Designed miniproteins, single chains. Designs and how they scored, part 64

Each design is a single chain, and the fold is of that chain. pLDDT is the mean over its residues in the fold that is shown.

## One batch from the design tools (miniprotein)

Design m2210
Fold by ESMFold2-Fast:
Structure m2210 (fold): chain A 70 residues (1-70)
Amino acid sequence: MPEVVKLVLRHEVSRLLREAGLSEEQIEKVIEIVEKKEAPITREDIVEAAREAGLSEEQIERLRALLDSL
């Protein structure tokens, strides 16, 4: 993935995760998982990364709602 695309993805995902009420530690964990996936990164890839990062179902539902608003 081009570096510019990685930076934009990191910024957008971090913003959404903060809005979903995640800690900075949880945000970094989700981003690390997402960055391991091949482009293009989908909304479902972000949700799956959140599950792998150990987020609660309530946090995942909040994140999904925020992603759907994009």
Scores: mean pLDDT 72

Design m2211
Fold by ESMFold2-Fast:
Structure m2211 (fold): chain A 85 residues (1-85)
Amino acid sequence: SIEKGKELAEEGLKLAQEADKLAEEKGNLAGSIAAGVGALVSAVGLLLATKGAGKDAEELGKRGIELGKLGIKLAEEGNNDLSKI
């Protein structure tokens, strides 16, 4: 649904923001890149929700959440493996 797509994309943006702050604090490049990609994917998900593409918005929102969580994990572990993004 459009509403679910918006909800997931907003969650992705929040996780990306958390990942970006943590990656900056830790000096972790891979976490920062994952956060940035997660934010972009989630923002596109929000845009698609406003255009009525609820299914695509849900898929991008889920991907944004995954990337945000990955960014947090990479930063916490001090892992700079860009292949995981």
Scores: mean pLDDT 84

Design m2212
Fold by ESMFold2-Fast:
Structure m2212 (fold): chain A 68 residues (1-68)
Amino acid sequence: MEKEEKLRKARELLMEGMRLTVEAIYYSALGLASDEETGREYREKAGELSRESTRKSEEGERLRKEAE
């Protein structure tokens, strides 16, 4: 993978990670505003989004460091 290609892919992964983080915060807030049963569902979604965000951010950072 060329340096330019790595940087482009890194940017895409980091941007997607940021989007997922915002979504995780949103669902976390919904969990706090909902009843116990519904809140549990939203917290589970927030957890999944947070984990996916971490994976994409780590991959993006790895590619960025490799390209620099």
Scores: mean pLDDT 83

Design m2213
Fold by ESMFold2-Fast:
Structure m2213 (fold): chain A 81 residues (1-81)
Amino acid sequence: KIEEILEELYKNEEVKKLFEAVANNDEKSAKAYIKKLSKEDLEKLLEAIELSIKEHGVKEPTGGLKKLYEEIKKKLKEIEK
C-alpha cells in the first residue's frame, strides 16, 4: 500500500529529485524541492510517511527522513495557516 503511494508520487519529477537529495544528504536541495511541490503532493508524502510508520513498523527513520517530514508539515501549515 505505501509502496503504491510512493510510486505514484515518484511520477512527479520534483518528488524524485527530492528523494535523490534526501538520499545524498543534501538538505538544502531537499528543502528547495519541498517548496516547489504542490499541496496535494506534500499531503500525499506526509500520508505515505505516516502510513509507513503505522502499518509496517518501519525501522527508525533516518535523520534525513525526519527532517523531510518536519519540513513538509511546516510547509503545509504555511499554505493553509
Scores: mean pLDDT 68

Design m2214
Fold by ESMFold2-Fast:
Structure m2214 (fold): chain A 96 residues (1-96)
Amino acid sequence: SSEEERNKAEVEKRLEEELRRWNADPEGYLEEIARAKEELLALGETLSAEDQAASAAELAIERLELWLKSMKEKGFPQENIELVEENLARLRAVVA
């Protein structure tokens, strides 16, 4: 419980930093999305083995949903939006 609350706070802080970072460095934000895709792919492979991975996957879904919302709001390139949507769909399919 305490650890979960701490993890949620860290995710929220990182999302805030991501939004701020995009305003300063759009290209850096695109690289961050690519990195998130690799992290989610690795997490998806571990999801079937560990309970901790399932909890982490839920947090990753929430993070990507917020990124997607922000990206659409700010008019990001469609290819970047599709990248996040693809990751969300794939991760949701494994978690569901």
Scores: mean pLDDT 61

Design m2215
Fold by ESMFold2-Fast:
Structure m2215 (fold): chain A 77 residues (1-77)
Amino acid sequence: MIEEYREKAEEYLEKGEEEEEDLEKAQEYLTLAVGYAVQAKAEGEKNPELREEVTKWAEELYRRAGELALRMEERAA
């Protein structure tokens, strides 16, 4: 379950980063990526052995998502 959420989060973030022409589609991908990362983090918190790894991964994904959001704002201007 955690690995599935992580895989989907990264898949959608990559699609959002690659989507340069359709801003609405890029926003949809960003929303999905963050949503799956939140789910992975929540599941990771239930497993002490995975919690630190998943939390660090989620923090990095949130950082990348924030960078994508800023680029989308720049493109919308």
Scores: mean pLDDT 81

Design m2216
Fold by ESMFold2-Fast:
Structure m2216 (fold): chain A 76 residues (1-76)
Amino acid sequence: ATLLGEFDFEALPEVSEEQLREFINKKIKEYEERGDLRLAAEIKAMYESVKDELTPTEIYQLLEQFLKMEREARAE
C-alpha cells in the first residue's frame, strides 16, 4: 500500500528488510515506468553495494537521502 509518500526515518526508527525491499521495488518500478532506467539501476546498485554493510533502517535512510539529492540536482 502506498500512502502520500511521507516516509520519514523519525516516524519509522526501525525498518524491516521486507519494508525496505517493498520500498526499493516501488521506487525502481516508478522510475522504470517514467523511462528513468538510469536512476532505477542506480537504486539497485546502491542497495546491492550496502546491503551487507548497513542495517535495513540505515539503507532506507541512505536511499531516501539519495532520491532527495537526485531530485534537487535535477531542479538545478
Scores: mean pLDDT 72

Design m2217
Fold by ESMFold2-Fast:
Structure m2217 (fold): chain A 99 residues (1-99)
Amino acid sequence: MEEVKKKAEELLKRARTLLSQMEKEINDMKEAYEKGDLEKVKDEYNRALHLANEAIGVAEELKKIPEYKEEADSLINQARKLKKEATDIYNKAVEKAKK
């Protein structure tokens, strides 16, 4: 139990940190989009996708611990929602650049 709890707390902290970094990248994408900086939107988008995939991976590991299944599912859903938001911003930036 103690060993499992320590592992779960470490995974939980890592997933939350990755999601926080992803939210920052999405905010940077929004600012770059408003300024018409397509290259910066692309760079931030690539970083956001990498962070999202890492967060999902960490949350899937947490999900293997039954006591943390609901919390892990919530983290996975948050990562997927942020990934969709980043993709939507990227698509709008590409469309805007095409006139």
Scores: mean pLDDT 86

Design m2218
Fold by ESMFold2-Fast:
Structure m2218 (fold): chain A 106 residues (1-106)
Amino acid sequence: MEIIESLDEEERKALEEEFIKFVEEVFKELEKILEDDDTLTGEERRKKLKEKIKELIENMDIPEEIKEEILKLYEEGKSPSDIARYFGLEKVLKHIAELQEKRLKD
């Protein structure tokens, strides 16, 4: 059984809501880093964003087991979309697609 399938219905809904918050915060941090640190190279900005994304994951109000799996996937180079797909969070994927249409495509 996958981790998401072992969760209660309430826990799964909480995960979806927290993940939506997480992706919204990621897009806000991306915009802030680009605005505040426009003197940095693309590589430096990407590294700074990656560190902020890890902090955001650590601050999610979800079970520790799920946080550890998300962090592991992100450290392995999985995008937020890849991670949402891994957990079968279709509502999150739709929300990410809407946000990406404005900023990040891949």
Scores: mean pLDDT 70

Design m2219
Fold by ESMFold2-Fast:
Structure m2219 (fold): chain A 72 residues (1-72)
Amino acid sequence: MSAKEFLEALKKAAEEKDLEFIRENASTINLMLTAYETEGDYDTAQEIKDYLTAFFKALGDEEGVKVVPYLS
C-alpha cells in the first residue's frame, strides 16, 4: 500500500470507527509516524495523530486520546 493510500484508509477507518483496522495496522501507523518525523514531515505526522485522536474521541476512549502524542 502506498503512503497516500494508507492515509486515506486511516482517515476512512477513523470516520467509520473501525477499531479492527486501527488495531491490525498499529505497527504500520507507528512506523509511518516515525518515518515522517525522521524526514521532518511533521505536518503529515500531525495529520496521522489527528485521525487517531478523532477515532479515540469518537469511541469515548480518553486514555487513547492522551497517548496519541507519544506514539512515535
Scores: mean pLDDT 71

Design m2220
Fold by ESMFold2-Fast:
Parts: structure tokens; C-alpha cells; sequence
Structure m2220 (fold): chain A 64 residues (1-64)
């Protein structure tokens, strides 16, 4: 993940997942940007389905 992309992801994700943004960014770094790697983290957070779908949509958009 580039520094610029990581900073943008942090800003966009923070209002949706709060303090858990660090865990999501870590999953992306460890997987080389694989959005699927964030699914276990989102499940552990017990986010409402709509919030989870919004996060995944943002990740796919910003990582394209």
C-alpha cells in the first residue's frame, strides 16, 4: 500500500469503523491490498450489514 492511499483509506474509514481502522489497514498491508482479507476483521467488529457493505464498497473503489 502506498503512503498516500493508506492515509486516504484512514480518513475514509475512520468515521465508519472508528478505532478499528488500524486493524483494517493492517489486513490490507499484510495481504498486499486484498479486500477479502478485511472480511474477518469486519465480522469480528460485529458491524451492521449496511456499514460492512459500505466499507467494502469504499475499499474496492479506493484500491482500484
Amino acid sequence: LSRELRERLHRELLPLVGSAVGALLRALEDSGGDVSATEPVLEALQLPAEVRERVLALLRRLLA
Scores: mean pLDDT 79

Design m2221
Fold by ESMFold2-Fast:
Structure m2221 (fold): chain A 75 residues (1-75)
Amino acid sequence: KQALIDEILALLAPVATPAAMARLRRQLKRADVETLQRLLEWLRQSDPRLVALAFRGAENPDDPEVVAEGERLAA
């Protein structure tokens, strides 16, 4: 659980601001392990452009599940 959070935060560090990183850590601790695993898988497979797009608002992504996860992470 903690390892998943740490890996997700490490992948998001180049894209997120320090304030967003602190907020994300708190939100990720509230997330289910399955959600954390899917976020980590998505981030590992995603291009940096797609990750940046998710942070601008997940209303135009290709995958509806990516929208839901991106909104939760960016909220």
Scores: mean pLDDT 61

Design m2222
Fold by ESMFold2-Fast:
Structure m2222 (fold): chain A 57 residues (1-57)
Amino acid sequence: GSLEEIIKALEKKIQELRDKFYELLMEYNKAVQDAKNDPSKKTEAEELRKKLEEFLK
């Protein structure tokens, strides 16, 4: 495809990644709050934190 097609595809990917990132961030914040009341949920919060770190690099 043309350079313009590549740019448009990248812009779409960036929007999809932003949506996924915000969804993950909200899940992480909830998991952190849940872990404060229930230590058994700490592992879930840690897993989500690692996913966020992988996303941001």
Scores: mean pLDDT 80

Design m2223
Fold by ESMFold2-Fast:
Structure m2223 (fold): chain A 56 residues (1-56)
Amino acid sequence: SEEERQERIDRLTKEIVENPKKATEIVLEMRKKGYSVEEIQELIDEARKKAAEKLK
């Protein structure tokens, strides 16, 4: 659902803000869990964008 997707993005954003270089590790873990590359990329891109706003 949209709410579940947003919660996932928020969680990823928090992790990336704490450790910006952890994005690659998160991608690899999500791939192991069966997410498509496209889905992972969209989620990570949104999370990185939000993390960048937090770090400004």
Scores: mean pLDDT 72

Design m2224
Fold by ESMFold2-Fast:
Structure m2224 (fold): chain A 80 residues (1-80)
Amino acid sequence: QPLLDAAYQEGAKIAEQTAKSKGLDSAIQQTKQYAKQLGEETKKTLLEVYGSSEETAQAVAEALEKATLEGGLAVVKKLS
């Protein structure tokens, strides 16, 4: 779906840019850090702004974090 596709592409972009400037190990670490931060920010927004349930906020945050991480790691795998 559009949000998961966007998260995947953003993860891929961050990993590619980081790999070109700082190398593959840095790309892996930055992708993981960004995915975690996006998940935490998404959960906070859903709970505080949209009044979502804890279960819904957690599920959406985990889905976006996973999509972002998969996008970045796909680029790392292609470059390694």
Scores: mean pLDDT 83

Design m2225
Fold by ESMFold2-Fast:
Structure m2225 (fold): chain A 94 residues (1-94)
Amino acid sequence: MIQVSVADVFNAPKKTTVRVTLSAAEPVQKYTLIVKTESETVTKEFDGESQLLFVDVDIELTKEKQEVEFIGTAIRSPDAEPVTASRKMTITRV
């Protein structure tokens, strides 16, 4: 099982950095983090030696109310199904 946790950011200036934590109950072969906004989709890949990974994500808020989705995927082994978890947040530009 994988968990995606995001630092609470409700109001932010046009350019902001959000910390995302990816955690797995057991060691995984690989992590993937997909960050989706209305203007872009960014995919980041990481080696899965750690059960806990911190990722700083830079986001540009293109509108007054921006929805951001974080999708974390962990691959446990070559023959296992990837496990996926997601978290959505709305950030208001100030």
Scores: mean pLDDT 76

Design m2226
Fold by ESMFold2-Fast:
Structure m2226 (fold): chain A 68 residues (1-68)
Amino acid sequence: FQELLDNAVAMTAAMARDLRARGASDAQIRDAVDNLIAWLERELQDRLTPEQLAELRAAMRAVADEVI
């Protein structure tokens, strides 16, 4: 799980930074991150526990907030 979490965090940070560099607003970055989280939760719902899904969501949102 830790490797998956680290990869999701890195992906979110890279996406948020790219969007910011392209002039995206805070709202647009948050929307993009929320869409990525929703897709990832749907893909992983049968593979991760509810606690792991919550940790993944929290970590990805925290990283987006650091970039914003």
Scores: mean pLDDT 78

Design m2227
Fold by ESMFold2-Fast:
Structure m2227 (fold): chain A 61 residues (1-61)
Amino acid sequence: ALSAQERALLDQWVAYLVREAKKHNLSLEETVAGLRRFLDALGASPAAKEEAIARLRALYA
């Protein structure tokens, strides 16, 4: 689980990614796959990846 401050920063960043993905006509699953690859490259923890992907799915709707 992330702290409240980390969640707020993550929410802002994910909102930016969703806006850009929609602007470029990327699907939800294409955007999730891209986010997963990016976080894996950064060595993000499983918890951080799950949180980021959940936030992206919620904001993409």
Scores: mean pLDDT 77

Design m2228
Fold by ESMFold2-Fast:
Structure m2228 (fold): chain A 79 residues (1-79)
Amino acid sequence: SQQQEALITKAQEGLKDVKKEAILRYLQEKYKVSQEDLEDLRQKDNATIARYLVEAAGVNTEEKLNRAIEELKALNDAL
């Protein structure tokens, strides 16, 4: 949907400078993404992982995305 693509674009922009390892750790800890899926995502760029966050992991509202970006920035700063 056009609304989902807008969320994906916002996620890609918000996660542009976030370390890939921070995003993968967040997906594992908060969204319980499998080790197999995490290994596949390690080969992808941040834009593709941001798309996964919205389309597959369940960050499918503006409120959830804003929370996820804030939590990811905090995790990124801790790494």
Scores: mean pLDDT 85

Design m2229
Fold by ESMFold2-Fast:
Structure m2229 (fold): chain A 84 residues (1-84)
Amino acid sequence: PLPSQESYEAAEKRMPELNPEEQKKVEALKEIAKLLGKLSEEELEEFERRLLKEGVLELAEQARALTELMGAPEEVAKLIVEAL
């Protein structure tokens, strides 16, 4: 399964609007998701879409959304938020 073309187009259009600090936070969250190793490529796309749609300042909500996609305990969400 591949992420939708529409999702990639939306993400690419928003990328130029992110400042360097926000881009680093998006990259950090992606690396955490990869290290946890439980998300499929489609779930990573959905997580990225949520980051771009809601903004990187909502890190607590994004960490919670990530753990919901993984089916992980709330303790994992707390650890992700503390790491960021």
Scores: mean pLDDT 55

Design m2230
Fold by ESMFold2-Fast:
Structure m2230 (fold): chain A 81 residues (1-81)
Amino acid sequence: MSPELQEEIRRGVLEIAIASLRTSIKNASARYPEMEAELKEADAYVRQAEAYLAAGDYDKAEAYLKKASAILDDALAKAKK
């Protein structure tokens, strides 16, 4: 029931998710240079998620993080064909 504590927990969870996705994009970029366009698009969505998180808009931060994750997953699936 403390909105302040609940906000801190949600912020921490989203920060960890953003850091994890950034690491995945970096590793994919090193492994699959042919995915440059898709990885740049995923990185742009991660940056938007980070900006919304900094602004306190957790719902938009989560939505953009999901978009970035979906693009990365789709690109990796196509690269492995």
Scores: mean pLDDT 82

Design m2231
Fold by ESMFold2-Fast:
Structure m2231 (fold): chain A 78 residues (1-78)
Amino acid sequence: SGGDIFTQAVEDAGFTSGDSGVDTVNSSSLSTDQRIRILNSIRDRYQQVYNDPNSSSTQKSISRSTIVQIDSQINSLS
């Protein structure tokens, strides 16, 4: 059950920017600072989903879990 949530969160996180942003996130040549900036942007999008009154309980749960994972990744990169 956890694996499906994390797989979906990773896919959705990679998709949350514009077309050029998706290609940029997939680039392995990104610096640590660039990765942190992108992760913060994705985090903000999930925070908006979590705060949206139209979001389903599933969307809120995924957003909460994804924010926690992003915060952990940012802390590990800092």
Scores: mean pLDDT 63

Design m2232
Fold by ESMFold2-Fast:
Structure m2232 (fold): chain A 64 residues (1-64)
Amino acid sequence: SPELEKFLEEAKKELDRLNKQIREYLKSVSDSEEDIQKAVDEAMKRYNEFLEEIKKRLEELLKK
């Protein structure tokens, strides 16, 4: 549904904003750009998996 797509788009934008904040924080506590990037990539992977799981569950609920 358009409402679900808009919700997921907004949720992804908020996660992108949080990832920028997490990166800034990690940069303040680590001198390794490689370690920071790896941590951000792992977080993005988990966030994308979480969004796909939520999408799947919402699609099942909306099929009524």
Scores: mean pLDDT 74

Design m2233
Fold by ESMFold2-Fast:
Structure m2233 (fold): chain A 84 residues (1-84)
Amino acid sequence: ISDDQKLLIQEKVAMSAYTWLSRVVSPEEAQALRKEMMEYAKKSKSPEEFVAQAKELIRERVPEHAEEMEAILDQTYQDALKAV
């Protein structure tokens, strides 16, 4: 895929995670996690690598919601792939 498509997929995944996290953690924590995910997006060689890094971050910071978040990230990633 193109670099532009990669960036769009990564932004969709990060935004989906932020939206859901904003309902279960403080606004400050949700914003901090979003910022870290956007940094991972810039460093990742592929959207798949980015999704894996985002899942690891969620497991570390919000372990009790990790399984639910992983499902949301996987679903958003698949949806984004079809949209580009």
Scores: mean pLDDT 78

Design m2234
Fold by ESMFold2-Fast:
Structure m2234 (fold): chain A 80 residues (1-80)
Amino acid sequence: MKQELADQIRAGGEAGRKAFEEAVKQGIITPEQILKIMIAYELDPEALPRFYVGAPDTPDVKKLRDALAHLVETGKLPKY
């Protein structure tokens, strides 16, 4: 369910990463949308790799998770 995936992504951790991988696999999140979020919020390029490997959260990783969760919930990019 989209809402369940969004809630898990927003929470982060291992469950958040798995929910993100599932959303990408299902085509709910596209690489183009990830790139648009990264550019719009001027996020550290390391934020996405850190999220993928389950590294300790940074402010930019938190912003990325919140933006991705919003995208899954609404189908729209968040306003920055």
Scores: mean pLDDT 76

Design m2235
Fold by ESMFold2-Fast:
Structure m2235 (fold): chain A 75 residues (1-75)
Amino acid sequence: SIAEKLEAEIEKNNELEEMEKKAREAEPLLEKLKEAIENKDVETAIEYLEKIAEIMGLPEELLEEAKKKIEEWYK
């Protein structure tokens, strides 16, 4: 039905708006993360990574793996 198609389109618009919101919230944190990595500031890099993961809804397992990689880089 046309009504079902219209409801699906509205849901898509809501999802896109939520994604845009999350991306905009994560953007300044991603910049801070890059800066921390360049400065070899492990604690700050992990902090911003955790905030980005929370905003983007990343699984804890992927977050833990990424933290391990950052720590390995600064050995």
Scores: mean pLDDT 73

Design m2236
Fold by ESMFold2-Fast:
Structure m2236 (fold): chain A 77 residues (1-77)
Amino acid sequence: SLDELAARVADALARHPDMTAKEIAELAGVSKEEAARAFARMATGDVPSPQAYEAARKAIDEGKTGLEVAEAADAAS
């Protein structure tokens, strides 16, 4: 479920806030696309905002840290 993806990404982020979002996705055992959905879910709650998803996806592609991606998704939601 999307909640399970968000929980796995949140756990990895909490343990490694300085790692890139791509590295956090690898640690969480999720794809880059799943990580973007997880960050959007964390930012928007029940229904992921398209804006939060796009912001997370862009930040991951730019090689930003997990914290930076979380901030980008939150700012866009």
Scores: mean pLDDT 80

Design m2237
Fold by ESMFold2-Fast:
Structure m2237 (fold): chain A 93 residues (1-93)
Amino acid sequence: MKATVRVGDVEVTVEAISPDELRVTVRDLKNPELTAEAVIPARPGASATLRIGDKEVVARVESVDANKVTVDILVTDLRTGRSERARVEIELP
């Protein structure tokens, strides 16, 4: 079970790999060879910070509601200091 969101030129995929763990994958759409990955607990407050080129991506678990996880995504362009947010919802196995 996975969800993908695009924030500017960054693609973020959140995948439930178990009932207790999420995989977060980040890809730069202008440089597709630039990819980063982290595994975080499917637990409120769990987060990962990933760097891909001049972008910083923070994925944070906002809530877990029965079989549904809500993940907040913050993408910051480190050259400009601008940030954009997105939210993804994913079902747990």
Scores: mean pLDDT 82

Design m2238
Fold by ESMFold2-Fast:
Structure m2238 (fold): chain A 104 residues (1-104)
Amino acid sequence: SAQALVDKTAQKLIEISREVAEKLKALGPEYQPEVDAAEEGKRLAEEGLKSSVLDKARKGTEASNRVSLAADRAFQKGGSRELLELGMEAGVQGVALASVYTSL
C-alpha cells in the first residue's frame, strides 16, 4: 500500500540520518556544525514520521537536505566518501517520500 511505502521510506530516512550524525560525531569537534545539521535533520525526519502526510513529506524533504549538505560539507573538510554516500542516500529517500505524497 502507499501508506506502507511512505512509512518504510520515512523509517529508512531516520536510520540513515542517525548513522550520518553518529559518523560525524566521531570525526571530532571541528565537524560540530555538520553534526548539528545532521542531528536537526534526524529530528525533523522523526517529527515528520508522526505528522500528517503533507508535513511528513515537507519535514522529510527538509531532513534529507540538511543531512545531505552536512555529509557533503564534512567530505569537503576531509571526511570519508562513505559518509558522503550515506548523505546522498538520505537525499534520495527524502525525494522519494515527497514524490510519493505528490503522486497521491
Scores: mean pLDDT 77

Design m2239
Fold by ESMFold2-Fast:
Structure m2239 (fold): chain A 124 residues (1-124)
Amino acid sequence: MEEERRREEERRRRELEKRLMLEILDALEAHPVAGPFRYPVDLSALPDFSSQVPDWLSLDRIREMVESGEIETLEEFRAAVEQMFAGARRFFPPDHPVAVEAEELRAHFEREFAAAEAELERRR
């Protein structure tokens, strides 16, 4: 009985986390500085990108991972988004427009993520 209830609560939590992750992605994609992060990098414009950041993730790729169930939790989602920002910091110098936009988008992500964590905790 208790194990069945825990599985139901875990399923409900995963469904809520998926919805919250998609809501965060919608907010990030709508941000004015999100352009460079929305879709996979054009390797014809940046041929060294894949060698410098072979594991880089776009917001579109992260969305696919959330929708497919490859990312199931807010913790895994945060790791993927941080990997995207880490990739930008690795490839672009700090004065590059994309590096500046990455820091602005990261600040927006931190606010959206904190709100999602509060929502998830409130429903426990």
Scores: mean pLDDT 79

Design m2240
Fold by ESMFold2-Fast:
Structure m2240 (fold): chain A 66 residues (1-66)
Amino acid sequence: AVKETREMLERVTDEESKRMLEKAAELFEESTTATGDKKKKLIQEGASLFSAGVIRDIGNQIDKEL
């Protein structure tokens, strides 16, 4: 969640990936005070951005080695 997302930010090198992970952290933080369907939506949106940011960073590392 928030802690894991912040730790990942220390490791990514791509600025766009950092933006995605920062936004995911914000959504996860907002979800802690939300309830019901809003909480689920915030967690899903945060998880999607987190995954996209991580996948993008990994892809950039692979491309640099090819």
Scores: mean pLDDT 74

Design m2241
Fold by ESMFold2-Fast:
Structure m2241 (fold): chain A 73 residues (1-73)
Amino acid sequence: MEKAVAGEDSVVITGKYLGTDLNVTVKAGDTTLEVLSANETEIVAKGKVPDDATEVEVTFPGGYTLTAPIEKK
């Protein structure tokens, strides 16, 4: 994954080959976010990112996990 950009109540994760499966799990620290959309280059998740979270973790079906640093705007 390339990066995760945290908004007010959402996170946009960008990368390549992320897939289109909405059964991914997205976490920021201890907070599980609701996946709204997924495609090969972008995952959009809804939820508030904790201030102490430095990365998002995405777990794909089959147990593959990728991390990306959080950029706050």
Scores: mean pLDDT 73

Design m2242
Fold by ESMFold2-Fast:
Structure m2242 (fold): chain A 64 residues (1-64)
Amino acid sequence: MKEVMTKAGVSYLPKSIYDDIVNNGKTYDVASLSKTMPIGVAQQLVRAQQAILDIKKETGKYPS
């Protein structure tokens, strides 16, 4: 899975998940993600998602 580094500095999202959040406004939860990946990875992805949403709320745009 290709990872995308966020400007939050330490958060990584798979490109497909990042694109889905940015383009479709989709949100993910740990329960859904943990069905297809380790729970620790799912928790990290949800935290990265929240960081992206927080940046969007504060700055009006998604981080690269």
Scores: mean pLDDT 68

Design m2243
Fold by ESMFold2-Fast:
Structure m2243 (fold): chain A 71 residues (1-71)
Amino acid sequence: SLQELAQLASAEEAGDVEALRNLLLNSASPAVRMGAAEALHRLGNTEALEEALEKETDPEVREFIRRLLAP
């Protein structure tokens, strides 16, 4: 949703790891989950990305997160 995209932008700007983790794990929007994953990767939070891979069922989002975690 536009509200979640705005929340993502605010959390990313603030470096709010908890808000980004919440969006990554709970957002109904694949685009929002991918955006949160990218922001968490930039912040160096690989633990959140590993947790998301355990729970993520969308193949496009899973591939996106796997590539962020790749060497």
Scores: mean pLDDT 85

Design m2244
Fold by ESMFold2-Fast:
Structure m2244 (fold): chain A 98 residues (1-98)
Amino acid sequence: SAIAERIARIVELIRAGDFEGANALLRELSASLEPEERIIFTLALEVALERGLSPEEIRASDPRALAEEALERAARELGVEVEELRERIREEVARLKA
């Protein structure tokens, strides 16, 4: 996946302490992605960083599956159902598109 490759590259830069390079890639990707894809990317990156996944592990992963894992964890921490959290995200995305 192209998104998985970009996430892996960002994680490599963060681990190397190149926060400027990581931020540049984040800005480039955010400018090219639709709001829904940006959310998937952000959630997948969060899970990758929290779990300490290697760039190789990230490249072997499905970013959508990582994003779903992040949503389930967030829903559990907030004490809400996953579908309720997905609905809130859909509402936020609609607001950002308006």
Scores: mean pLDDT 80

Design m2245
Fold by ESMFold2-Fast:
Structure m2245 (fold): chain A 68 residues (1-68)
Amino acid sequence: MPSDERLKQALKDLIQQHLSGVTGKLNPKSRKLFEETLEKIENGEVSWREAAGMVGKGLQEWMEAQKQ
């Protein structure tokens, strides 16, 4: 099982890729969700499971931005 730290790092890397714009366009809502999730991970406010749920929500908003 990957460590909590490794899973959080993978989520941070994923968020940073989306924030960089290399994966597609960002709308303000998806950007805000990714930035808030990254901040909570960095501050230790969330478990990896909670962070994964927040990333999933951000990805849903990002996917909606691609459909426009």
Scores: mean pLDDT 78

